# Designs tried in a protein design run: designed miniproteins, single chains. Part 4

Each design is a single chain, and the fold is of that chain. pLDDT is the mean over its residues in the fold that is shown.

## One batch from the design tools (miniprotein)

Design m106
Fold by ESMFold2-Fast:
Structure m106 (fold): chain A 60 residues (1-60)
Amino acid sequence: MEEERREKQIEAFVNTYKYIEEKLGKEKAQSAFDATIAILAERDPELAERLREAYKKYNE
């Protein structure tokens, strides 16, 4: 139902973590990602899984 919004949201999250990594380093970006996943896993588990996959692909 919200597929288009979820795709944009995931892309925005990944871009945000890229920005954090560039400014504050990988550890800070990873911490921000982990915190986001913890919150999303409770509210929207599907979005949390999609974000994990997108972030993992980015770091490959």
Scores: mean pLDDT 79

Design m107
Fold by ESMFold2-Fast:
Structure m107 (fold): chain A 112 residues (1-112)
Amino acid sequence: MPALSPAQQAQRDQLLALLDELLARPDAAPFADAVDTARYPDYPDLIPDPVDLGGIRAALEAGEIRSVDEFAARVSQLYSNALAFHPEGSPLLQAATALYQELAARLAQLPR
């Protein structure tokens, strides 16, 4: 992987701090780890790009996510996956919606 610039490192540190804050929320717990495919065997058939908050955090630390826009894209994919898999009105979809709205609001306040 190419080395991150100091500006990219500062941005990564801001995104890591934001993600750690969100991971502390009860609403984030169902999305912190990869979906259990033993419990949801149809998940890989419906969701070709599985995304979890822990995976996003690891990608940030590894320098694989290098911008706010790349971070926002991974979070949008997580929310899109929740919309595709969970029934409308379900508690898990409500939690995903609340988490996504909070994150979108916080990202709008970050320097780009």
Scores: mean pLDDT 78

Design m108
Fold by ESMFold2-Fast:
Structure m108 (fold): chain A 62 residues (1-62)
Amino acid sequence: SGLDQALEFLKKYAEELAKKFSEHYGLPAEASVERISDNVARVTIKVGDKVYEEDADLSLLG
């Protein structure tokens, strides 16, 4: 479905964002994406000891 494609896009985006944060801060960074509901996924970027979270509407990405 379009929402599943949006979720895959978001996962790739989050992975690239984590790489950029790792380079920018000189710290280990990782990304995870958790589906909170049918239309919403939570993106978590961990950079060293800092955690950043943002909820994304999957319907706006497809």
Scores: mean pLDDT 81

Design m109
Fold by ESMFold2-Fast:
Structure m109 (fold): chain A 65 residues (1-65)
Amino acid sequence: MFEVEYAEGMLLMAASALGVEVVDVRTEGNKVYIKVKTKEDAEKLREVAKKISKETGVEIVVEAV
């Protein structure tokens, strides 16, 4: 439970640092869903999300609107 909240926080900080505009964020069990405006922003965020996922064990799904 704490790992999901930590992963979400790290992901949102990474999005802010990368200048990625977040449209929606949802958590479901051990999974975080994040939607961003463009495919390019989604690709940038996925690289960071993969690292956060490996470190926390939380599944992260990054999608473009």
Scores: mean pLDDT 82

Design m110
Fold by ESMFold2-Fast:
Structure m110 (fold): chain A 64 residues (1-64)
Amino acid sequence: SPESVLGEARGQLFQLKSLPRDSPLYQPRVEAFIAWVEEQIERHPEIADELRRILAEARRLAAA
């Protein structure tokens, strides 16, 4: 459901913010999450605005 997708996205973003930036898993994990959120935006237009806010935050994590 859209609510489950939004809950999963928020949970994954929280976990990513808790990962050490020097971890070899950090960059691949952030990139995989970005790709997944982009797919969910296309599939769930009713929560697209909230997913775009999460996507923007994930992209900031990737750029830092």
Scores: mean pLDDT 84

Design m111
Fold by ESMFold2-Fast:
Structure m111 (fold): chain A 65 residues (1-65)
Amino acid sequence: SGAEATARARAYLAEAERALAAGDREKAQHFLDMAGGYATRALSLGDEAGAREAAARAKELAQRL
């Protein structure tokens, strides 16, 4: 479901933030890419609000790379 895709995107965003805190930019980029993919899937499955929230958070975290 769209909500499940959004939950996966949020999980990867949390992992990206932990990787950034650890100084692991490569791992952070990987998790941000995964989060973006799940946000796109959430949008295609009808969770527009969750997809927008996840995409905005991914953009915020990417600025810290």
Scores: mean pLDDT 88

Design m112
Fold by ESMFold2-Fast:
Structure m112 (fold): chain A 82 residues (1-82)
Amino acid sequence: MSQEELVKKFEDLALQIYLYEQEHAPQEVIDALIEQALEIAKQLSKEDLEKMLKALERVAEAFPENQAMRRLAERLRELLEE
């Protein structure tokens, strides 16, 4: 899978996580999607991963009620820290 395809897949999963949290989906479903997004993130270049983290941090700041976006951003930050 190309880096471009991986970035798109990550973005699609991040959007799904956002929408499911807004719709009050079960925590187990949201957590499973976060784990799927992290498996894709591990395959991203460091540069793309840093860009995705910055985008997620902006979304989490804009929508503080959406706790799933903050959790996803925290997990990406941990991944970048080795």
Scores: mean pLDDT 84

Design m113
Fold by ESMFold2-Fast:
Structure m113 (fold): chain A 81 residues (1-81)
Amino acid sequence: MKQQVTDLIKQAQQLIKQGKFQQALELLGKALDLNEKLGPDKQLLKKILEQAQTLLQQTEDKQVILQAIGLILRAIGLLED
């Protein structure tokens, strides 16, 4: 359950290292959705946010940039009480 969120984050990290930014974003989005459904873990939210920010810094694709910004904003919103 929380392990599934962690595994998705780790898979996204590997995809970022491979330059597969669209696939990494899809996994980070799934991790964010699953973390929200299981009761939000703020440490996992921070890890998702960090990976999305890392991806945003490495990509030049406009569609990927916009999707990464959307994911970052959503993750920040979920960190608020």
Scores: mean pLDDT 82

Design m114
Fold by ESMFold2-Fast:
Structure m114 (fold): chain A 66 residues (1-66)
Amino acid sequence: MSVEEAKRAAENAKKAAEADGGSVEVEVTEEKLTLTAQNGKVFEADIKDAEAVDRALAGAVIAGSA
Protein backbone atom coordinates (compact mmCIF):
# COMPACT_ATOMS: atom_id res chain seq x y z
CA MET A 1 0.00 0.00 0.00
CA SER A 2 0.99 3.67 -0.17
CA VAL A 3 2.43 5.63 2.78
CA GLU A 4 -0.67 7.88 2.75
CA GLU A 5 -2.97 4.84 2.81
CA ALA A 6 -1.01 3.31 5.70
CA LYS A 7 -1.10 6.62 7.62
CA ARG A 8 -4.89 6.86 7.24
CA ALA A 9 -5.36 3.25 8.40
CA ALA A 10 -3.02 3.81 11.37
CA GLU A 11 -4.90 7.00 12.35
CA ASN A 12 -8.20 5.07 12.24
CA ALA A 13 -6.68 2.35 14.45
CA LYS A 14 -5.47 5.00 16.92
CA LYS A 15 -8.97 6.56 17.06
CA ALA A 16 -10.59 3.13 17.59
CA ALA A 17 -8.29 2.39 20.55
CA GLU A 18 -8.88 5.88 21.99
CA ALA A 19 -12.67 5.38 21.76
CA ASP A 20 -12.24 2.41 24.17
CA GLY A 21 -10.08 4.49 26.55
CA GLY A 22 -6.77 3.09 25.32
CA SER A 23 -4.09 4.43 22.97
CA VAL A 24 -1.85 3.40 20.08
CA GLU A 25 1.23 5.32 18.93
CA VAL A 26 1.89 5.18 15.18
CA GLU A 27 4.93 5.70 12.96
CA VAL A 28 4.84 5.24 9.18
CA THR A 29 7.79 5.35 6.78
CA GLU A 30 8.16 4.38 3.09
CA GLU A 31 9.30 0.90 4.22
CA LYS A 32 7.65 0.14 7.55
CA LEU A 33 4.63 0.71 9.78
CA THR A 34 5.27 0.63 13.55
CA LEU A 35 2.43 0.64 16.10
CA THR A 36 2.99 0.82 19.87
CA ALA A 37 -0.03 -0.06 22.02
CA GLN A 38 -0.63 1.51 25.45
CA ASN A 39 0.48 -1.74 27.13
CA GLY A 40 3.91 -1.43 25.43
CA LYS A 41 3.29 -4.11 22.79
CA VAL A 42 4.87 -3.27 19.41
CA PHE A 43 3.51 -4.35 16.03
CA GLU A 44 5.54 -3.92 12.83
CA ALA A 45 4.72 -4.52 9.18
CA ASP A 46 6.36 -3.90 5.82
CA ILE A 47 4.35 -1.24 3.91
CA LYS A 48 4.63 -3.38 0.73
CA ASP A 49 2.75 -6.24 2.46
CA ALA A 50 -0.83 -4.95 2.77
CA GLU A 51 -2.02 -8.12 4.57
CA ALA A 52 0.75 -7.78 7.19
CA VAL A 53 -0.16 -4.10 7.66
CA ASP A 54 -3.86 -4.96 8.18
CA ARG A 55 -2.89 -7.68 10.69
CA ALA A 56 -0.61 -5.30 12.62
CA LEU A 57 -3.34 -2.62 12.74
CA ALA A 58 -5.91 -5.10 14.07
CA GLY A 59 -3.49 -6.41 16.71
CA ALA A 60 -2.56 -2.90 17.84
CA VAL A 61 -6.23 -1.87 18.28
CA ILE A 62 -6.95 -5.01 20.35
CA ALA A 63 -3.83 -4.51 22.52
CA GLY A 64 -4.35 -0.73 22.80
CA SER A 65 -8.02 -0.97 23.81
CA ALA A 66 -7.59 -3.84 26.30
Scores: mean pLDDT 78

Design m115
Fold by ESMFold2-Fast:
Structure m115 (fold): chain A 96 residues (1-96)
Amino acid sequence: TLLQQFEKALQQRNSEAIEQAWRALLDSKPSVEELTEALRIIKKHNPHYAALKSTLVNLVRFAPSREARQLLLDAILSDKSIPEEVKEAVKDVVLN
């Protein structure tokens, strides 16, 4: 699945592979459930606050369209386990 390809890219810590897999996942117009699972995978591979913030900011920047960026923002803002400071950083990227 596209989620499995994305997790594999995160495990390999290959930034180009991560960007390509992430763009492919968002281009597939994932469901809310699939985005929730993607965020779970991201949190699993980025357990520390600073790494999570950096990763989510970059993934929002990698979003292939305005619609994909908004969908991702909505999923991040709805996730109660993501710190408010991380949510604010993501909002800043979307608005600028």
Scores: mean pLDDT 80

Design m116
Fold by ESMFold2-Fast:
Structure m116 (fold): chain A 95 residues (1-95)
Amino acid sequence: MYIPARSRGRVEAEGPLTPELLRRLEEELTRLAEKFPPGRSTITVEIAPDGSVTVRTEGVPPPPEVIERLRRLAERAHAVSGRVRLTAERIDERL
């Protein structure tokens, strides 16, 4: 018996993200979180209205490729909305 990994994507935006785009971004973020190292990992990418990018990682950092994909998703959201914050999280429970 094992406790399954939890993977979540969350999008927060100021402005008119369509429900369809928001859903697609959250699905892509959840898929990226599944590629994180086992344990506890959270990545947050925030883009300000001026295009400045902030990346924060907590726990075990995922491969740079995963961080770059998350950044690209944030840039897609920013193109249609002002301030954007994307969070991808993986939590595994050790038995």
Scores: mean pLDDT 74

Design m117
Fold by ESMFold2-Fast:
Structure m117 (fold): chain A 88 residues (1-88)
Amino acid sequence: MSDDQWIDNLRTMKEAIEELAKSNPLMALVLIIATSGELIVLARRRPELKPLVDRALERIREAFKDSMEKLAEVVVEVIDEVIEAIRA
């Protein structure tokens, strides 16, 4: 893939993530995971970009870790509500 095609694809993913984060956060999460995979592929194809990609992935992992604790609390509460509804 040419640099222009990589840039266009990453720009499209960025814009989609920004829009979906407002309208559909779960789809934004799926796209963030897909984008992380694309960055790993880019680092394998362009080893000179690996330090930049490694730092980007570390920043994504830390943001995920901080957000996951809060998300887990909400998910646990939703599961408990569903279990209660099934038992009713």
Scores: mean pLDDT 77

Design m118
Fold by ESMFold2-Fast:
Parts: sequence; C-alpha cells; structure tokens
Structure m118 (fold): chain A 84 residues (1-84)
Amino acid sequence: MLTKEQLEKIINDIIKEISKLPDIVTREQFIEVVTKVLKSYGFSEKEAKVIARSMFDFLDFTQDGSFKKSYLLKILENLKPIIH
C-alpha cells in the first residue's frame, strides 16, 4: 500500500515528465510516462500499465482520449490536496 508521501512524490514525478510532452497529451503518451514513473517506484510493468490506464480513464471522464497539457497539469496538482 502506498503512503501519502509516496503518492505525492509519484504525482510530482508524473507532473515533471508530462511537462516535457507536447501541448496535446495522448492516452498512449500518458500511459507510457506514468508506467515509466511507477516502474521507478518498484511496480512491475503489468501493474504500472494497469494503474496508468485506470488513472487516465479516471482523469479522462469526457472520453476524448487526449488532454491539453496545461489542463492535465492543473488536474494533477489539484489531486495533491485530495490525497492529503
């Protein structure tokens, strides 16, 4: 089970990697970035991909399959108080 501090670190690392992507972030780019970050925290590739897909689907409730990078970063920043 992830601690609150570990979740905040993971979100911050995801934000850093997403910030390097183009203005439109696709589902595939998001899943790749989140998978790489989660693997660095000890998750298997299979577990990381499942979590990354679930996270994208939760954030992409409009089912557009992509985000403006600026909107995605705002959503991720706003998640930090919620997990506190």
Scores: mean pLDDT 75

Design m119
Fold by ESMFold2-Fast:
Structure m119 (fold): chain A 67 residues (1-67)
Amino acid sequence: KVEEARRELRDLLIEHFEKTYGKEVAEAVRKVFEARPDLTPFDLYRKAGEKKKTYEEVVLELAKEIE
């Protein structure tokens, strides 16, 4: 029940990121969440702040590491 709600939320988030940041970033976010289900969008924003990089740069780097 909770797992189904989380999957629906992730799908909506990925669709929103595609519209906001573009398909490349949305694909990177999808790969990161599938490989690291423990990560949240907030964790990604925090990493961007810590590294002084954009959200787009951090998710692309994480997707490359997972690949």
Scores: mean pLDDT 70

Design m120
Fold by ESMFold2-Fast:
Structure m120 (fold): chain A 96 residues (1-96)
Amino acid sequence: LQEVLEQRREQQLLDKKLFEQITKKILESLPLSKEQASTLAGIALKILSETPLEKLSVEKVAKKLKEEAEKLGIKLSDEQAKKIAQIAIEEYKKAY
């Protein structure tokens, strides 16, 4: 029980740190507003958490990111979606 609680706490801290780091990297790489970058970082992190690490690809994450962003009225080019996916995957793998 104690180990399960510690694992949950560690996961929450990693998720928050990853969210902040991905948001920062998006803002440095793309001409997006802070709100758009935060929204996209959240979407990317959710996609990464729902996908097994061995099945993570820039192409698959970028496709899902573009679809989810479009639902929120954010228009991403294929290049922008791929760049965000690459940033998110790199930061996620560094934390793993």
Scores: mean pLDDT 76

Design m121
Fold by ESMFold2-Fast:
Structure m121 (fold): chain A 96 residues (1-96)
Amino acid sequence: SEVAKRVEELKKRLHEATGIVEENYKKLLTEGKNLENAENLLKGSSEVLKLSGELLEIARREGDPRIGDYESMYEGASKILEEAQRLVKELKEELK
């Protein structure tokens, strides 16, 4: 079905986006404040938030047992996104 194809697409993109978040979070911890890494974290966390939100909506409609997993990903991505937004703003202000 089109829904099944969409779910597979979203899962693949979610896997890639979570990898970007993990890599850039580690870089920020090891290299300190870096605008490129902060912007990559912002983009990655935004994508995880969007993809997990879409998967969560589909899972709720289908009664998928992964509802809790997607809720946790959505909540975690939301917090990381807020932190990344603040960091990007701070770093851009410091570079002006």
Scores: mean pLDDT 84

Design m122
Fold by ESMFold2-Fast:
Structure m122 (fold): chain A 99 residues (1-99)
Amino acid sequence: SMEERKRRLERLQEVLDFTNDLKEMINKIKEYLKKAVGEIYKSIEDARKALESRDLTPEEREKAEHYLKQAETLKNELDKKSADYVKKIQAEREKEKRS
């Protein structure tokens, strides 16, 4: 019937609208992560510049070294997790290609 076709079109529009909202949310999450990664890189650079300064107190130097180590450890963990994820995707694609 025409009523069933109209109902299916309305449902399809709702699904398309929801899909567009999800894409917008994913883009916002990507922008947030990009900013967060930028702050980590800035913190590493700022800590390195502080360590090159001759005017640092011993306590300030220890704090800068500690922050640098934490930030570099976090960066290395993120890089490792990203590489492991890429390997898993490649292995799954290779498995599908042989099927």
Scores: mean pLDDT 71

Design m123
Fold by ESMFold2-Fast:
Structure m123 (fold): chain A 58 residues (1-58)
Amino acid sequence: SNLEESIQIAELTAPLLRERLARREGLTEGDGVRSVNAVGSGKTLEESKKKIEEARKK
C-alpha cells in the first residue's frame, strides 16, 4: 500500500463521508444517490455533479 494511493482514496471518499454526515444531521441536500445511479450513463454523472454542487453551494 502506498501513501499516495491512500491519500487519493481519502480524497475520493471525503465527499461521500461529508454527504453521509449531512444526511445524518437531517439535511436532504446533495443528490449523490442519483449520481451513483448515473455512473453507467457516463455524461449524465457529470451533469448530476454540477447540479449537486449548485444545490450545496459549498
Scores: mean pLDDT 54

Design m124
Fold by ESMFold2-Fast:
Structure m124 (fold): chain A 72 residues (1-72)
Amino acid sequence: MMVFSPEAVRVYRAMLQGRVASDPGDERARRELELLTAGRIEELDEESQQALRRVEQALRESQAVMAQMEAE
């Protein structure tokens, strides 16, 4: 099964948490946040899994470059 880095999971979780806090009526975002927090990533819809994967790819590649400029 596809495995995501803990870093990517934490980032995506934070994004969902912020969305839920701003939009309590968003049942979908709340559901995804709960599933992600429980580690049930494979049960997320395809859209969420793809988004999480994009975050991981971008985070992993950009993190090294951005850290070089931001980290000090």
Scores: mean pLDDT 71

Design m125
Fold by ESMFold2-Fast:
Structure m125 (fold): chain A 74 residues (1-74)
Amino acid sequence: SAMKKLQQQQKKELEEIRKQAKDWVRNNQSDKVSQQIWDQMQKLSEEWSDRKKKEEMIKLGTLQGFISREKHNS
């Protein structure tokens, strides 16, 4: 079904984000990337579109979570 394929695609996207976070930690870029994500989240906080804001904030929060965990475990 289309829904099942969407969920599989989302899982692959999360795995790619996790790999990217590991690469940023290995290259000592995690702090710079975390700051850029924080800045983007601050801009989104001013959006009137709650749905679009919520979806993007969840994605950015997930990426920050992966960066924090990889940084702590590296």
Scores: mean pLDDT 71

Design m126
Fold by ESMFold2-Fast:
Structure m126 (fold): chain A 100 residues (1-100)
Amino acid sequence: SEKERKKAEALAQLVALRRYFYGLYVKLEKKAKEDEKYKEQAEAARAAYEHLARAAELLEAGGDEEEILAALEAARDEAAKLGPIGERVEAVREKVAEAF
């Protein structure tokens, strides 16, 4: 069905964002060890990654719409602390909402 196609596309984009934020977290955590100014950025990247991971697991398992979207909103808010990348998380949240 079209809903199954939209769900698969949304999940693929969500998995890609999760991988991106994990890589960003690892990079920022290394920088934070040498310069404390990166500590808050590393924590924001980790929090975004954890919320995106939860949203992906829930979406794949056929979990509750409100819980999935709340996790994506939390991921967006953490990602926004890192700059325009928050807008990419919001775009994926909109794609996930369209899958319901």
Scores: mean pLDDT 88

Design m127
Fold by ESMFold2-Fast:
Parts: sequence; structure tokens; C-alpha cells
Structure m127 (fold): chain A 84 residues (1-84)
Amino acid sequence: SKREDLLKAIGLVLRAMGLLLEVALKGKGDPKLDQEAADAAREGKKKALEAGDEGLAKQAERILEAAQKSLDAGSPQHAKELFG
């Protein structure tokens, strides 16, 4: 259902944020955590779109972009990427 997809999307977005914050707190890139954050954000975006929540999907996309930049750079791209 759309409600179940929305709850799954919220959970995945929160997981992605938590993983990305863990990388930021380490002060160095972690390819495994960055990849897990990217995967969670990507699935969260998909579930948000399936639920019809475009706002949550855009939030998931911003988190995905931050995780991808962290992964590509081999270093944390934390607070700035999450907020702008």
C-alpha cells in the first residue's frame, strides 16, 4: 500500500542519513558505509515515489548525492551536501 511504501521510504531515508553521519563523524571516507548509505537512499527515493511523496523523494535524492560524492571522493562530504 502507499502507506506501507511511505513508512519504508521514511525508514530507508533515516538509515541513509545515519550511515552518512557515521562517515562524517569518522572524519574520513568509508566506501562500505558510503555504499550502504547510497543504496538505502536510492531505495528510499524509489519507495517515496511509489507512495506519491515527491518531497520525501527529493530529500532522499539529496542524501543519495551526498553519499555518492563521499564515495567518489574517498572522503566525507557531510554537512554541506546534506543541506546544500
Scores: mean pLDDT 78

Design m128
Fold by ESMFold2-Fast:
Formats: sequence, structure tokens, C-alpha cells
Structure m128 (fold): chain A 70 residues (1-70)
Amino acid sequence: SEQQKQLMLEMEYGVFRMFLSVLKNDKSLTLDEVEALASQQIAKIREKTKDEELVKRLTEERNRAIAEFS
């Protein structure tokens, strides 16, 4: 159903945000490693969901995380 599809996409988004939070707080990772790991996860979610709006949302979250790296 449409409701089940939307719930699945929101769950994928939530899991990705938790993954990004873990990467951002890992002091052993460089900016390049955080970007690479986040991008690999987005590619996996793209293949699984085939949903371009979700991929866009994940990419925006990745870009925000990268901008906060110091």
C-alpha cells in the first residue's frame, strides 16, 4: 500500500540519520572517510528502494553532516 511504502521510506531515512550521527561522532574518521561511508550507504539505499526523492533527502543530510565537520 501507499502507507506501507511511505513508512518503509521514512524508516530508511531515520536509520540513515542515526548512521550519520555515529559517523560524525567518530573522532577516528577523517572528513573524506565520513563522506565516502555515507555515500556508499546512500548508494545501497538507492539500489534497495529505487526512490529518487529519498536519495535526494539522504544526500542533503550527508551534505549537512559534512558542512558541520571541523
Scores: mean pLDDT 86

Design m129
Fold by ESMFold2-Fast:
Structure m129 (fold): chain A 149 residues (1-149)
Amino acid sequence: ILIVDDEEAFRLALRELLEQEGFEVVGEAENGQIAVEKTKELKPDLIIMDIEMPVMDGFEATKQIRKFSDIPVIMLSTKGSDEDIQQAIKSGASAFILKPAAFKVIPVLLKKVEEYKQKGLDAKSATNSAIFELSNNPEFKDLLKNLGN
């Protein structure tokens, strides 16, 4: 997993949670430019991407990643505007999560990705299946939007 967020405290807390749940965090980035570089170098299975970052935002970073990789990108936002969701779709993001819900939604989503990988799906197909299942779950449907990419 690659974690991308300008808030160091958020990256650290999300890393610690994911590593306690048995997930490998292969890297961190504090902006979209470093995320594009680390995606080429580290080849993560999944990217967790904040939208509101200095230097390069998560939408532009995701559009640049889509030129060379189909790695699933889960966007985080403090805001859930229809405009942000439409920009996330146009950037080629796989899902959108409200940042306050990230610590609840992401571990459940990743456990579902592993369940689908154990059924013989590749990382992209497993992530898309997990996003689809959770976006239709009454507990998560308002916290996680499936973007269909």
Scores: mean pLDDT 95

Design m130
Fold by ESMFold2-Fast:
Structure m130 (fold): chain A 68 residues (1-68)
Amino acid sequence: SRKDELIAELEKRVEELRKEYPEVPEEVINQLLESAKQAILDEPNPTRELVETLYGLIRHELERIKAE
């Protein structure tokens, strides 16, 4: 489905983010990913732009955590 395609794209991009932020606990990254996946599932007509927005939000949160 379209949602499965977009979720797979998000998951692949977040795996690269794990390599960039090895200092952030995996559990935290997993929680952010699950929240983003749920946002795609809850959207009636999800787009690639939504994936880009969710990826950006995850990246910003990881930068915030790293700065703590």
Scores: mean pLDDT 87

Design m131
Fold by ESMFold2-Fast:
Structure m131 (fold): chain A 104 residues (1-104)
Amino acid sequence: MKTLEELRKLARDYASSVAGAAAAEVMGHKEIADYFREQAEKLKKKMEEVKSKLPDEEAARQAIIDGLREALENVESQKDFLPKEAYDAAVAELRRLLAEAEAG
């Protein structure tokens, strides 16, 4: 369904912004981290709006989990292009988000 695909994409973009904020923060790039946090907040609000229009809570939850997994795979594909500290922070934050989504 188009709405589930929109939710998956928003979850992916949200997770990518959260990972970007974590990576920038550990590298000391406060302005970049603040930018990604602002983007994450905007995306989270859009996700909640789209989720509220979906009658199937389990399908909505699965779309979010799928988006988070896609974001994690994208960050893992960048391992050779990121400083280790930035990569580790991004992966840890994405795994935390994924575990939270799977638990609740």
Scores: mean pLDDT 86

Design m132
Fold by ESMFold2-Fast:
Structure m132 (fold): chain A 85 residues (1-85)
Amino acid sequence: SISQQIVDQLSQSLSLDVNDPRFAQIQAIIDQIRAQAIAAGFSDDDANIAVAAIVTRSQSMIDNFARRTGLDVNSAVQLIDYLIS
C-alpha cells in the first residue's frame, strides 16, 4: 500500500528499525489523515499523495499534490496543514 511505502521511506530517512513501535503510531496517523482527506472530497489517489507529502515533507511530493489538485504550492501547503490539524 502507499501507506506502507511511506513508512518504508521514513525508515530509510530516519534510520529507524522497521519494527519500532513508532511506525504503528505513524501508520495510524496516516490512516486518520487519509480518512479526513476522503471526507473532505478528495479522490483515493489525491488523498494518498496528500498523505505522502505530509509524512515525507518532500517538496517533490508537495509539488505533485499541487499539480494533481490544480492548487498552487502555497494553497497545497495550507491545505496539508489543515489536514494535519
Scores: mean pLDDT 66

Design m133
Fold by ESMFold2-Fast:
Structure m133 (fold): chain A 64 residues (1-64)
Amino acid sequence: GGPAVEVAAQGIARFGGASPEAARRAAEYAHRGDLEKAAEAVKEGSGLDDKQARGAAELARLLT
């Protein structure tokens, strides 16, 4: 739910270096099971490569 999505977004922003807006969008996509769009959202505001962004999306899905 909302608190789990927020925790995932904070993790992506803090450890992935993504912007708060990109991190929130990534966590919401991951919660819905759309890992491809979640990974793309992580990349929009961060210096992460494709593998790192995908890993962050999969972790966010497990947290939500």
Scores: mean pLDDT 73

Design m134
Fold by ESMFold2-Fast:
Structure m134 (fold): chain A 90 residues (1-90)
Amino acid sequence: AEELVEAIRAGDREAAGRVAEEILKKAPENPEEAAKALEEAARAARELGDVGMTIAMLLGLSEVYKIAGNYEKAEEVEQEAKALAEAALA
């Protein structure tokens, strides 16, 4: 959790992507911890105004919610990510 937030705050997109992928790979073992890590990461990216990173973290969070069986929450954050992507292209 802390490592991903630190990478995002440092603007290290490569490190953030790698840590997020590792969190996603381990999500089936501990979905709650994975969701918390990606929620904190999405918040950090949003606070920095990094729309691209916010979208990436929200899409990862959607996958974690699907792994946890929380399909309603997964759809909600996926729609938020899509809305942000569409707004960025407009």
Scores: mean pLDDT 82

Design m135
Fold by ESMFold2-Fast:
Structure m135 (fold): chain A 67 residues (1-67)
Amino acid sequence: SMELEKKKEEIRETMEKLLEEINKALSKYNITVELKVVDETTIETTYTQGDKKQTFQTDLVEQAKSL
């Protein structure tokens, strides 16, 4: 629906701004962070340093319940 698409876009924009600050902080360690929105409540984060990569998936609903 239009409301779900708008909410997803709002979350994406917020995460993009956070990602820019994280990449700025990590650039001195030669680390790059890539973020992918998988669905409304799931994000995928990839950290790259040279030839090494680590990927994490975060369920935002389950993470929020843990706070």
Scores: mean pLDDT 76

Design m136
Fold by ESMFold2-Fast:
Structure m136 (fold): chain A 72 residues (1-72)
Amino acid sequence: KEEVIKNAEKQFEIMIKSAELLGLPKAVEKLRELQKETLAKIKNAPSEDEAREILRQAIEEAMKIIAEELAK
């Protein structure tokens, strides 16, 4: 659990910093909300495999958020 949580925090911090550097304030806000939701879901996941799947889906969502804001 702790390793998945640390990995999630690192991955989201990188994505948020990338969105900030790209000048995408709306993406930054959406990513911060997604980070909070994802960390809560991971902490409540019944297994590490489910926690990893939650993180995988969250990364896909985060990438979609950045791509959609870049397309504007």
Scores: mean pLDDT 83

Design m137
Fold by ESMFold2-Fast:
Structure m137 (fold): chain A 100 residues (1-100)
Amino acid sequence: SEIEELVRKFLENAIRNYRELLEEETDPRLREVLEENIRLLEEALSSSIEETIEILREIEEKMEEIVRDPSASREARRKAALAGATAGTLIMAIHVLLRS
């Protein structure tokens, strides 16, 4: 399916972006969450589109928790906001593709 190929490319791009964020991250909590999110995205590559959307929502929620955490550094919150926005954009793109 063309939709499945596009979703796969979006997931591969998201994994690359998360890996780049992880390379520069010094906050141990955010590092652990980013590492888990990379694993979840890799799982999504072999999952259904519906399961992929659920995985992306879980990632978005985890990133939002860091953004709202006063104990997290300003830089960690900014990186979490970017990672969460990426997940949200992918969910929106998948929904547009499925309903087009």
Scores: mean pLDDT 82

Design m138
Fold by ESMFold2-Fast:
Structure m138 (fold): chain A 77 residues (1-77)
Amino acid sequence: GEKIAFEGGYKAGESKEGAQAARDKGGLVPGTTIASASYAGPEGGGFTMAVGAREAKARDPVLGDAITKGGQGGLEA
């Protein structure tokens, strides 16, 4: 399928404490809410993408709201 799964505020397997430590160390832009989005392709594998809440809201208000409610989190590319 072409569906992308989203995790608001964290990447899979990260706690809120881990996300907070990443923010505190400047791993994320201060004051930016970011979520990971993952897609699993067939045999080609999957990928994880990060988006900012404001950019997501411009394209999809529901996604942007979900990211904002999830808080801040880790990312992987």
Scores: mean pLDDT 42

Design m139
Fold by ESMFold2-Fast:
Structure m139 (fold): chain A 87 residues (1-87)
Amino acid sequence: SAEARKEQARKDLELLEKKVKEAMKAGKLTPSQASALGILIAEGRLLIDRGSSPSDLADIFRQMADIAKESDPELAELAREVADKWA
């Protein structure tokens, strides 16, 4: 259902937000990377709330993976797996 899909999107975004915060606390991210990831998380929340397409969510998660790929490969891999699920 649309409701179950929206709940799953929130859970996936919350997981990625948690991992981004952990990477920030561990000093793995530059200030620029942390800022960009924060913006993408906020955009993802807005997309979920307005019921945007799965492909729009996949694009946000792919952008998160690209930002994280050199600094935190595990975060980047998780973001790619989540993006592929929503593609």
Scores: mean pLDDT 88

Design m140
Fold by ESMFold2-Fast:
Formats: C-alpha cells, sequence, structure tokens
Structure m140 (fold): chain A 66 residues (1-66)
C-alpha cells in the first residue's frame, strides 16, 4: 500500500537523523567550547526526530485498523 511505502521511507529518514544526531553529539562532547550553531542544529534535529517518530506512530496505528 502507499502508506506502507511512506512508512518505509520515514523509517529510513529516522535512521539517518539518529546517525546525524549521534555524530553531532560526539562532536559537541569532544569540544571544550561547543559552537552555538552546532547546539541549535542538534536541537532542530532532535525536534525533527520527534516529529518523524510521531508521524510513524500515527501511520502504524492506521495500518493496524486496515
Amino acid sequence: SKLEELLKKLREDKRRLEEEIRELREKLAASPNPSVRDIITLLVYEIALGSTELVIERIEKKLKEL
């Protein structure tokens, strides 16, 4: 179904976001003076991850009802 195709793509996007967040967190942890830009970027990515997870959950619930 189209919803299953969308769900697969969203799960792939989630994995990429998780990897970028991990790399950015490692970069920030290694720095004695982390840049404000990197801190803001991390926050934006964490919000994007949370939003993606919510969309995945809603699609999964709809698929269970079909």
Scores: mean pLDDT 86

